# Ledger of designs, part 25: designed miniproteins, single chains

Each design is a single chain, and the fold is of that chain. pLDDT is the mean over its residues in the fold that is shown.

## One batch from the design tools (miniprotein)

Design m896
Fold by ESMFold2-Fast:
Structure m896 (fold): chain A 93 residues (1-93)
Amino acid sequence: SGEELLEEARRLIEEAERLRKEALKLMEEGKYEEAIKLLEEAIRLLEEAIRLAEEAKRLGLEEEAEELILEAEIQLGLTHIELGIAKLLLKKK
């Protein structure tokens, strides 16, 4: 159902946020290669969450899906910035 798609999308967003928090801690420790891997996985999860929410929108859950898409797109933008910083710091090391 559309509701199950939104629930799965929410779980993926929560897991991506967890990976981002872990990656930021690794960056504080100078572990940039490990942080990059977690941020790339977070991007993959957020892109999947957007796909699932778009499918839920097509099934008639427009308002709830649009809120999740916006949340995931904001998180995706932030994750790309964090990934860029991690890659820059890795090159300086």
Scores: mean pLDDT 90

Design m897
Fold by ESMFold2-Fast:
Structure m897 (fold): chain A 67 residues (1-67)
Amino acid sequence: MREEAIRRVREALAERFGLTEEDIESMERVAALTAEEKGLPPEEGIRRLWAALARDLGLDEEAEILR
């Protein structure tokens, strides 16, 4: 379920904004590092990134899965 939600968000980002896999990897690295700087696990930062992107794109179902 979470992998499917992330795939949907990735597809929407690529279609609407032309983001590449490399752009996505860069965003995940920044989210992980920012979480570590705040004393959170890197995976928590990545989860929050995908949930926020899903909400911003209007993918409400995917946002609920990723929260």
Scores: mean pLDDT 80

Design m898
Fold by ESMFold2-Fast:
Structure m898 (fold): chain A 106 residues (1-106)
Amino acid sequence: LEEVREREERLAEELIRRARENPGEGLAEALQELVARLSEIQARLAARDLGSLEEDLVRAEAIARTAEELLRLAEELGAPEELIVAARGVLEQARALAAEARALLA
């Protein structure tokens, strides 16, 4: 779990850096990366892959924190409204998947 947390932290640093450097393209690419990762988590949860539940909870929570920071940056840097809406969507989906994973671990 610590290795998964460290990997998520490094990914967050890279995605936030891209968004800061280019609020248009960099933010869009960062959000696309998070959407792809959330789709993978959703697929595993749907398949009831219990062996990955703890790791997927850590990943979903990390993605939620990253999406929250990307949303803040998008608003501060005046990103296009479409990207602000996309960032909110990623945040909501990440929180929902984290809640689902947490419920399955109960």
Scores: mean pLDDT 86

Design m899
Fold by ESMFold2-Fast:
Structure m899 (fold): chain A 79 residues (1-79)
Amino acid sequence: MEEEAQKLIEEARKALDAGDYEKAVSFAERAIKLNPENPEAYLLLGEAYRKMGDTEKALEAYNKAILLNPNDERAKKLA
């Protein structure tokens, strides 16, 4: 389960790097369904929405990542 979620996170990251933001959202959402407590999946979801111009959804995802890992400065700078 966690290993499968991590593979989906890697696919989301690859999709972001390729500029396929809709695919990145899909992989990040699937990773969240398998492991809803993983802040990295929410960071990737937020970044994909930010790249697509959906600022509200990006902020929601970043805020969730901050709640799951409040010591991660990456999400705080993006929110």
Scores: mean pLDDT 79

Design m900
Fold by ESMFold2-Fast:
Structure m900 (fold): chain A 58 residues (1-58)
Amino acid sequence: SLSKEIGEVVLKLVEKGYSLEEAVYLAAKIYKEVKEKNPDASEEEIQKLTLEELKKYV
């Protein structure tokens, strides 16, 4: 699932030296920004766009 894939990217950020708190905060921040920029998008599309943006940090 996309939610599981987001969790996996968060763990990869921790492996790269982010704290778990920092990684979770980054994911939440990106999710909020994607949702605000795409108000008509489905939850699945927002999660997909969030995942794509998060992957740029790994």
Scores: mean pLDDT 83

Design m901
Fold by ESMFold2-Fast:
Structure m901 (fold): chain A 66 residues (1-66)
Amino acid sequence: ALSDEQQIELIVARIRAFLARQAAAHPELRERLEALAAQVDEAAKLPDVDAAIEEMHLIAEEAYGL
């Protein structure tokens, strides 16, 4: 089982890896994808782990829809 800290770190790493691949494939979206990466970093700082994970999932859904 993952600790809460490890779970957040893993989610951040996965989303950031996806955003980096999308920025490489779609340079026209780079500015928007960089903004989403910043939003993921801020969501990961939320004191409530469940709220942090939920917010990161919403950001990921927005990124996947680009």
Scores: mean pLDDT 83

Design m902
Fold by ESMFold2-Fast:
Structure m902 (fold): chain A 67 residues (1-67)
Amino acid sequence: AVIPGKPVGASASSVEEAVAIAKKIGYPVVIKGGGGDGVRVANNEEELKEEFNKLGNKDDVIVEKLI
């Protein structure tokens, strides 16, 4: 879903949603898990899937453009 006010990043609840967000934003992207999951960087779709799968909390993950 496209929501006004999410121009450079969005929350993802699945790897498919995270991939869709990253395609819209463009790589490289930053993946932010909740609490203790920390911050991860993905330079492409394969890395995004790997890093997303390493997260302990996969229910609410933020995908943002790497600055």
Scores: mean pLDDT 70

Design m903
Fold by ESMFold2-Fast:
Structure m903 (fold): chain A 70 residues (1-70)
Amino acid sequence: MGPAEEVLEKFRKTLEEELKEIEENPSEEKLKELLEGVERFIEEVGKVDPELAERLRRVAEELFEEYLKK
């Protein structure tokens, strides 16, 4: 896999794991920290690779939407 695909796979897996933990053990502080961390990470990536940042944002939006619909 290319560097972009590796970043996307790692990001999706990490975010899925974090959201699963929050779903099993709800914590407003952990959810807020996760949201802030994700936004910061995407902003930093966007300074170097705006296309990758857009792809990361789509993954984050998808996973957060799935979490909020539960």
Scores: mean pLDDT 79

Design m904
Fold by ESMFold2-Fast:
Structure m904 (fold): chain A 58 residues (1-58)
Amino acid sequence: LAEAARAAGLAGPAAALAAAHDLQKMGSPYSPEAIRLALEGRSEEAAEVLERGARQLE
């Protein structure tokens, strides 16, 4: 899960947003931050936040 979430963040804003929404549905508190970073084009930072959120759900 964490590896897939990071890969989605690095793939670009659309993939990062989709991953953030999936993690939010699973109860991750990091989704709003990941969405903001992805919309700003900060893909590496978005990937780090998505990976962190996914690790909490594993």
Scores: mean pLDDT 74

Design m905
Fold by ESMFold2-Fast:
Structure m905 (fold): chain A 87 residues (1-87)
Amino acid sequence: MKKEVLVVVHLELEPDTSVEEAVQQVVEAARKAGAEIKHVTYLSFPGADGKVLSIIFIDAEVEDPKKLEEELSKVPGVTAVEVIEKK
């Protein structure tokens, strides 16, 4: 029933924005979309024009990967979402 997924979320954040708060917003949105979160890791890098780029990796189980992708794409600062089904 539930599918194991790797979710890759790309964020572009305004200067001086909290990366940890942005990550928590993404994780909360994933949980609201029905994802059972198993592991979260993220990387952050300086971007153009003082912006901060972040890439979040989420290991999760979800019934509907397409709904998860759609809901995460609505989160402020999200520029791209990939949901990769495992096994």
Scores: mean pLDDT 83

Design m906
Fold by ESMFold2-Fast:
Structure m906 (fold): chain A 62 residues (1-62)
Amino acid sequence: SDEELLATLTPFQQAAVRLKEGKISLEEFRELFPDAKVSDEEIKEIAEKVMEGIETIKKSLS
């Protein structure tokens, strides 16, 4: 199921979710996207929005 979920997310959104879950650090996130001019708060908002989408998809697959 993770492989299909990964296919629906951009690399940026995938990294934002992993950051929110504590799987990567903010420093690692910035290394992956050095040209992304986003604040820590914006990253959190993106992760929350993406997690809502994942929750909806998982409920559809359950």
Scores: mean pLDDT 72

Design m907
Fold by ESMFold2-Fast:
Structure m907 (fold): chain A 55 residues (1-55)
Amino acid sequence: ERAKLLGEALEASVKLFKDGDFEKAREITQAIVEARSNPSEENMQKLKDLIAEFK
């Protein structure tokens, strides 16, 4: 479900922010905005990839 993926991405961005990884936090935040504006398979896959990479 899209909402679940977005929630996981938001959680990941909060953790990155706390860790001081502001660049990575911004990348995830931007991907969330893009996925919300255009919820394509590509945008959802980018979110999944970023979560996996940064986690």
Scores: mean pLDDT 77

Design m908
Fold by ESMFold2-Fast:
Structure m908 (fold): chain A 59 residues (1-59)
Amino acid sequence: DDVQRQLERARELAREQAQRVLDGKMSLDDAARELAKRLGISVGTARRLVTAALKELEA
């Protein structure tokens, strides 16, 4: 299922970007913009994905 694989990829990339934010290597805004560019989605949607991944990593 292409949709399932797309969602798994999106979560993986969001987690990678969230880790970079957590390590202090980039801002949340920079991470959201990079993810949006890679996935072809809005910056707002990408920001939500990165924020969700950050909460998961910090929990």
Scores: mean pLDDT 81

Design m909
Fold by ESMFold2-Fast:
Structure m909 (fold): chain A 62 residues (1-62)
Amino acid sequence: MELSEEEIIERVREALRELTADPGAYLGDSPEAFLARIAEKAGVTPEQVREALERAGELDVD
């Protein structure tokens, strides 16, 4: 399935919101596993998740 950049960002943001709304579902995840969970929910690759989060300012390291 071909997704536009905008579509990927939207799917990633939606998946992230769902995961953060159910913290019990990801509390045991490593950072890599957490990205993989977002990718699985969004139907994209972990690399696309990382790119989308960077673009949206969500993967901002403080």
Scores: mean pLDDT 68

Design m910
Fold by ESMFold2-Fast:
Structure m910 (fold): chain A 72 residues (1-72)
Amino acid sequence: AAPPRPSEEELLAAVRAHLDALVAMGQLDREELLEQVERVIRLLAGRYRVPEEVKERVLERAREYLARYVPP
């Protein structure tokens, strides 16, 4: 049977919730936020055998979302 895996939207929602929690706790360092988000995505993608294309799209969307908190 195919392993249960979250959808792209479910993965993004989890990443956004994690990012929002870090920001709410006062973590505003862009580099640290990006490292944490990428780590979470890599762990979830590995655990649930998420297709590489989906993982790449979630990573890009997460980076775009992060830009809203710490714009250039």
Scores: mean pLDDT 73

Design m911
Fold by ESMFold2-Fast:
Structure m911 (fold): chain A 94 residues (1-94)
Amino acid sequence: MKTIEDLLNRAYLAVLFGVPGQAIRDAEAVLADPNATPRQKALAYLILGLAYYREGKPDEAIKYFQKALDIFKEIGDEDGVILVEHFIKRIKAA
């Protein structure tokens, strides 16, 4: 069985190399795992946002970025907040 970290790493590489369908499947697997930490769930939502944006679905991307942002704020991850807010602003400006 792949670890949560292996799923997140593969999902991120899938977004980077233009395979957003694999990124969506791997990120959803992380979200379904009861052992996933809040930070890991936030990263999975961030990856979903990136994957949907690459699929040409900016409204869906913003929904998932908003879910990631809410978790990063809850756990006090300032770097995660800045990163996600940057993606939301850039997509809304396009």
Scores: mean pLDDT 86

Design m912
Fold by ESMFold2-Fast:
Formats: C-alpha cells, sequence, structure tokens
Structure m912 (fold): chain A 91 residues (1-91)
C-alpha cells in the first residue's frame, strides 16, 4: 500500500524537522498559524509542543491503521494512513 510508505516517510521527515527546530528555532515556522488559531503565543515551547503533538498523533494513527490492515479492513486502514501522512507533513 503506497500511502503507508508515504505516511512512514512523512513521519520520519517530521522527526528530522523537529530535531532541527529544537536546535534552530524559526518564528516563521508554518505551525505558527495553528498557534494563532488557538489563541496561543508563538514561543519556542509552544511551537515545539505542537510539532510533538502532531507527530505523536500521526504515529498513533499509523499504528491503528496497521492494526486495521492486519484485520483485513484495508479501506479504514488507508484513511488512517492518509490522515497520519497529512498530520506528519504538518508536523
Amino acid sequence: MEVLEEAKKAIEEAKERLEKLKKEFDPRDPIAAELEAQGLPITPENVIELHEELLKKAEELLKKGEELKKEGNYEEAKKLYEEAKKLAEKA
């Protein structure tokens, strides 16, 4: 399933971005728009925390999708992989 490999790659790239962000904070990080939407200040702590939350959620969706795939529920697994990819790309 191509979407599974794409989701895994997006998660790995998100992990690399998070490690770089911890070393070199960027106040122009795209995630700042999500913090503004939540009424939160754009700080290194809030930016890093939101990236970590999105990454964790993407990993949880990927794991749940793999469980559904093992059960033969390929349609639902595909939806979770697509959601995991989207969240990881945002993270």
Scores: mean pLDDT 79

Design m913
Fold by ESMFold2-Fast:
Structure m913 (fold): chain A 98 residues (1-98)
Amino acid sequence: TPYIEKAKKYLEEAEKSEDPEKVLENIRKVFSYILKYLKENPNPDKETLEEMIEIVDRAIELLKKYSEKYPEHKKEFDAMIKYAENLRKSLKKKLEEL
């Protein structure tokens, strides 16, 4: 879907960045596009749910890495990790209900 492809694009931009502010900006865009997809598609298929979970898992790993690397931004990264973990749990619950 266009939204999921955009989420992947912004995740790749975040993974390529050495700037913590750009990582946070791009990860916010990743979650924004996932939420846009879910708003228009409340009952995603298994393949799309698995793809979204993979995107969120990759985002969490990146955020954890940067939370350790940039302690000045730790509160912002930790807040985004918590948000991402809640999103992941929601997606996993939808997958288990299929």
Scores: mean pLDDT 88

Design m914
Fold by ESMFold2-Fast:
Structure m914 (fold): chain A 66 residues (1-66)
Amino acid sequence: MEEDLTEASQALVRGDRERAIELLKKAKEKSTDPEVQKLMDEAIEAVRAGDDVRAVRILAEISKKL
C-alpha cells in the first residue's frame, strides 16, 4: 500500500494521471479501513479533475491514517 501511494505521487509529478489513478485504485483494494477507502476515492477524483494540490493534500491525510 505505501509503495502504491509513493508510486502514485511520482506519477502525479510526471503528469501521468492515468497511472496515478490506477495506483490509487490498487491501494484502495488493499485497504480495509472505510475512511481510508473514502480518502482514496477523493484523491482519485482530485487527480481526474486536475487538482494536483488537493490530491497531494488527501495523500498526506491517508499517510497519517496508515
Scores: mean pLDDT 78

Design m915
Fold by ESMFold2-Fast:
Structure m915 (fold): chain A 60 residues (1-60)
Amino acid sequence: MLPEIETGDSQVGLARALADYALAHPSPEALAFLRTVLGHITDPEARAVLEAAIAELEAL
């Protein structure tokens, strides 16, 4: 896929959905899952969303 318009909405939407899910169901598995997904996300806003969720889960 070649994004020519700065939508980022699919990556940001995915990141928010995953963050919401992980925060609703906090576990070491959810933390590991978000860390894995972060490695595949290139959009800076989506990465920030996942990093915030990871920090929240690490705080427990």
Scores: mean pLDDT 75

Design m916
Fold by ESMFold2-Fast:
Structure m916 (fold): chain A 86 residues (1-86)
Amino acid sequence: MSEEELDREIALAFVAMARALAKVMIKKGMSEQEARDYLVELAVKTAEEFGRPDLAEKVRKVGEENKDMPLDELADAIEKAIREAF
């Protein structure tokens, strides 16, 4: 596995974990809007930790453009952005 492939797989794994955590938070009384904001913020910070400010900016834009999108569709849009960046 190349370093690029490994970075992509790690980034996708983080989005999957963030999605699962956001769903648990909703079940425990967090609003869907708060859970969506949490998913976007976590994905942005993860991209920044990978040294990918381009991906962080792309994730921020996806979050801004999809403010009213259901959590699963927002997570799918973020995963698509990650796949397109690698």
Scores: mean pLDDT 79

Design m917
Fold by ESMFold2-Fast:
Structure m917 (fold): chain A 68 residues (1-68)
Amino acid sequence: SLTPEQRERARRLAERYGIPVNDGRQAYPVGADLSTATPVDLTPEQAAEWKAMPPEVRREAGRLAASA
C-alpha cells in the first residue's frame, strides 16, 4: 500500500504529466476528453523523470489523472 507521502507524490505527478501513454512518451492533459483529445509528446527529460518513479506511484498517478 502507498504511504501518504507516496500518494501526494502521485497526485503531483498526475497534475504535472496528465495521463501517460506509449510508455511515457506522450500524455493526455488532465481533464482532457479522451475520445477527442490528441496526446502531446513528452520531452526525453520528462519521460525519464516519469520512468524514475516507483511503479506503484506511477500507477496511482495514472489513476488520479484519469479520474480528474
Scores: mean pLDDT 70

Design m918
Fold by ESMFold2-Fast:
Structure m918 (fold): chain A 72 residues (1-72)
Amino acid sequence: MEEVKELLRKLFPEASEEEIEKLAKEILEATEGLSEEEKKKLFKEIEEAKSPLEVEIILGVRQLEKAVRNVF
């Protein structure tokens, strides 16, 4: 939790603490059930995001990928 919050503060220094906390929780939920390789790819995409909105989009795409994986 704290490591994710620190990363978000570094990437989005103008974001409020409430936005950072909410986004960190969403990231942790998105990483549940992911492999170590998938987690590393997700965090790389987050680090390349230019706004909190782009992080939300990245998380949405990952949730869709997880839903498709449940079919197989």
Scores: mean pLDDT 75

Design m919
Fold by ESMFold2-Fast:
Structure m919 (fold): chain A 83 residues (1-83)
Amino acid sequence: HMSLEEVVAELRRRLDELRATKDPALQAEFLGWVREAVERMTPEERIALLNELARYEQEHPDDPVVRAAVAAIRDEITRALLA
């Protein structure tokens, strides 16, 4: 399993790639990866990942691709927390 640090690094890498390419197929693949990663996390790690998403969004405040991706990922993490 990936550590939280490794998941955060991969999340930021995928967000950077999505910003550069704006490819819907990459976004779908990214959401699939997030869903799988979040399923293997503790509730505390899921909250930490939400905080990292907020930090990334703050670093790119006017990027609509980042806003849409962060919203979709936040929904996946929130669903896992509420299950």
Scores: mean pLDDT 82

Design m920
Fold by ESMFold2-Fast:
Structure m920 (fold): chain A 57 residues (1-57)
Amino acid sequence: GDAMAAALAAAGAAMAAAKAEGRTSITLVTDAPQSVQDFIRREAEAAGLTATIVNTA
């Protein structure tokens, strides 16, 4: 599949779950390029979350 689309969908789901559960952090495993990882980190920070991204590429 499209790694970028998959990473964005996973990040969105993880952020929604973290907010619902009162967590302050998310962890995402992805092979998406650095620009997508940086975008996800900024979106998480804007939502009040800390993102830990594990790159498998």
Scores: mean pLDDT 79

Design m921
Fold by ESMFold2-Fast:
Structure m921 (fold): chain A 71 residues (1-71)
Amino acid sequence: SELEELVAELKSDDPLAQGRALQRIAERPEMAEEVLDAAAKVPGTTPALEQLLHHPDPRVQEAARRALAKA
């Protein structure tokens, strides 16, 4: 699923894969809460989640704050 693909890219140590996931989330802010909640359960996603705290869409910022609180 797209959710599983995005989480896999966020946990990747490949900066290009992380960048692709961040771009997809930016294009679909409505998915941010579901994707970031799933990502917070995976070690290594914290730097990507921290970048999303500075995203211009307030829905993405709020989803990132909630995800980091659970991590």
Scores: mean pLDDT 72

Design m922
Fold by ESMFold2-Fast:
Structure m922 (fold): chain A 71 residues (1-71)
Amino acid sequence: GPLQEEILKLIGEILRLIGDIIELEKEIEKIKKEGDTEENKKKIEELEKKIKELEEKIKELLEKLETLNKL
């Protein structure tokens, strides 16, 4: 039914965002291995900010998922 379809869509979106976070964390690890330079520190800060934005979006989608699960 439409409720189950909406739940599956939200789960799919959450999984995609988790995948995006994993890729950003891999990039941070790669940069850390390249050396402790000021340029690399700035790149890591930018990627960490991007991860926080994605985590915030996941929290919003999880709250929506919880609301639908109560219906």
Scores: mean pLDDT 86

Design m923
Fold by ESMFold2-Fast:
Structure m923 (fold): chain A 84 residues (1-84)
Amino acid sequence: SMKEELAEKYLKGAQDAVDGLERGRDEIAALSPEQRRAAVDHALGLVEGLAQKAVDLSGTEETRKKAEELIARARRVAAEVLAA
């Protein structure tokens, strides 16, 4: 369905945002504490928002699990970057 296709695109967007956070890790860690927090908060909010939109559209257990995994991964990377 069109809703499932859109949900997959939102999950892909969330995945791309997590990958971007991981790829930019060293650059973000080099920022001031305030800029680092802002960058991490922005990326985390984007991942959580896109993942939630996917769940809202699909409602399947598979989409929910993928969304939860992406959010968990984003939170882990965020914590590691902020601790650097």
Scores: mean pLDDT 88

Design m924
Fold by ESMFold2-Fast:
Structure m924 (fold): chain A 96 residues (1-96)
Amino acid sequence: SSLTKELEKLVEEKAPQEEIDKVIEEYSQALTDKLKKGSLSDDEIRAILEQQLADLKAAGGDEALLAQAREALAAGNYAEAIKLMMRAALEALERK
């Protein structure tokens, strides 16, 4: 996916943690804004993010980060859920 490719590039370039954190924050906010502007309901946004979370778990994403993402999603904090899912994906890529 485009998300996986962007995170893979950051890992390969050994970007500073602060730069990685900024990219994750900006992407999480931009995606959240795009989903909300698309006239999607909270239930529809949650369903999309729950599917992404399931896909990340199947790909070997960190269980603790995915559990935190699930909690953020249940609380309606979509930006935080996306950020935690991106961190889980990044951690899985770093295990190469």
Scores: mean pLDDT 76

Design m925
Fold by ESMFold2-Fast:
Structure m925 (fold): chain A 52 residues (1-52)
Amino acid sequence: SMERQIAILGFRYLVLSSEADLYERQGRHDLAERYRREAEAVRERRDQLLTS
């Protein structure tokens, strides 16, 4: 289950980062920043699992 969780978090990071990029291109800078922060939080959680 931990390896599955790591894979899911990795995928979520990619999706959130892509959404942030799309919002940035649309000029929705505040929304892009919010999605970027969420992506970083997901990445950090994934990194914690990788080091456990």
Scores: mean pLDDT 86

Design m927
Fold by ESMFold2-Fast:
Structure m927 (fold): chain A 86 residues (1-86)
Amino acid sequence: EEDLKKGIVALRQGKYEEAVKYFEKTIEKYGEDNVEALLLRGEAYLQLGKYEEAIRDFERVLAIDPTNLSARRLLEEARKKLEEAK
């Protein structure tokens, strides 16, 4: 999954818009239920201040895997940030 790997590298380097584009390509190829790509795109959206987009991605992860601890923590963080930004 070359696009997923490139997205992870971009995310690590703080290139959040670039990371989102690579994770979008991964989701287009492997479907909207790709938990890893959804979780990582949500993280990139959170760093960009796109809290509503981040919430949607984390909620989708939890709909697929309710036991995903990272998605639960990040969803709560994104909800808190959205309230603070209003």
Scores: mean pLDDT 85

Design m928
Fold by ESMFold2-Fast:
Structure m928 (fold): chain A 100 residues (1-100)
Amino acid sequence: SLEELIKKRVEELKKKRRERIEERIKSSKWMAEIRELAEEEGLDENDIESLLESVESLVELGKAGLPREVIEEMLRSDAEHFGLSEEALERLLELVFEAV
């Protein structure tokens, strides 16, 4: 049916989007620096992956015009959730704004 073809195409597009995000994360030097920061703060692999996905999303939104103040608030919320130090949060903010 046409609906099944559309659903399959949407799932293929979602998979390709995930693969592109993964490739950008793996190839980006600043994402590697964020991973190192998260590892130094004692995050496990699942928390590191979640932080990297959040940061990549915020960089894309920043490039699309999301205000700096909103990005700072969202990153501060992530830092509280993952238990990052204030020093780590400050470094994370620098890395994100250099990438925007």
Scores: mean pLDDT 79

Design m929
Fold by ESMFold2-Fast:
Structure m929 (fold): chain A 92 residues (1-92)
Amino acid sequence: SNAPTPSSPEARLIYEALQSDDPVLLEEAKKILEEWLKKAPNDPGIHTLLAKIYLKLGEFEKAIEYAEKALQVNPGNLEAWKILREAKKKLE
């Protein structure tokens, strides 16, 4: 198995980054999620988390890209819809 464990110390860092606006934690969480994506490229959970991190970093085009990828797998993903709406609003 090449997929990371959600309960790892890496998952805790991602959780802390998502609860903060600290750009250092957000950049570190982005790196972790990009490595997770290499191991599990079609995981909608990783796509949703990356979209959220990109939104917080002000990378709105990337936030849209990853939110849309998550929605292609599960159109009922309310978190991904929220990210997509917020990112599109920021580009207006």
Scores: mean pLDDT 82

Design m930
Fold by ESMFold2-Fast:
Structure m930 (fold): chain A 87 residues (1-87)
Amino acid sequence: MAIDEVVELLKKRGVSDEAIEEAVAFAQALRDSGYKLTDEELAELVARTALAIQAVRDGASPEDIAKAIKEGTELAREAVERVRQRQ
C-alpha cells in the first residue's frame, strides 16, 4: 500500500519512529472521524505530517518546516508511483 511505501521512505530519510507513528495516528484519527481520504491523500498526509513533526523536533526555522512539508508531498508522490509500477 502507498502508506507502507511512505513509511519505508521516511525511515530511509532518518525520520524518527515517533514522528512516523504520530503522523499515522493523525491520519487514522481523521479517517475515524468520517473524512473520506483516498490512498494517495492518506499517503500525502502521513508524509507531510511526519516530516513537519521531525523538523519541529529538530528545532528547524518556519521556512525549513515549510520546506519539509513540501518535500513530504514529493515523497508521497514517489511512493504512490512506486506502488502503481508494481500493480
Scores: mean pLDDT 82

Design m931
Fold by ESMFold2-Fast:
Structure m931 (fold): chain A 64 residues (1-64)
Amino acid sequence: MTRVTADAKAGETVSVATVEDGKVTLKTEKMDKDQTYVAESAGAVAASTTRPGERPVAHPATVV
């Protein structure tokens, strides 16, 4: 089991990838407050990971 932790600050844009019944969905969300996300994988999926904006520029993206 692998645990990945990502921090996001208020005003940052975070991309979240999740697996839904075998489909990968990517959502871009803007944080209104500081949040910590934890993603766990047990050899099946590693797409449930959130990452903060590394630069003062954000790119919104949505995929279903």
Scores: mean pLDDT 45

Design m932
Fold by ESMFold2-Fast:
Structure m932 (fold): chain A 73 residues (1-73)
Amino acid sequence: SLDSKKLAADLYLAVGNTLLKRGEFEGAIEAYEKAIELDPNNADAYRNLAVAYRKLGETEKAEEWQKKADELE
């Protein structure tokens, strides 16, 4: 169901947040991408994906994901 997908998205978001805090930016990106696939309206996932790309020096990708976050709120 949609609620089950949202729960799975929240779990991937939590995994991504843990990896981001640990400096595992590539792993964080993969987790956030899965969260977005399951819940494409989660602004926090897009913002944190932008942060992870910025930490990797991927400025253009970071800007792209930040714009998507801004579109949601």
Scores: mean pLDDT 86

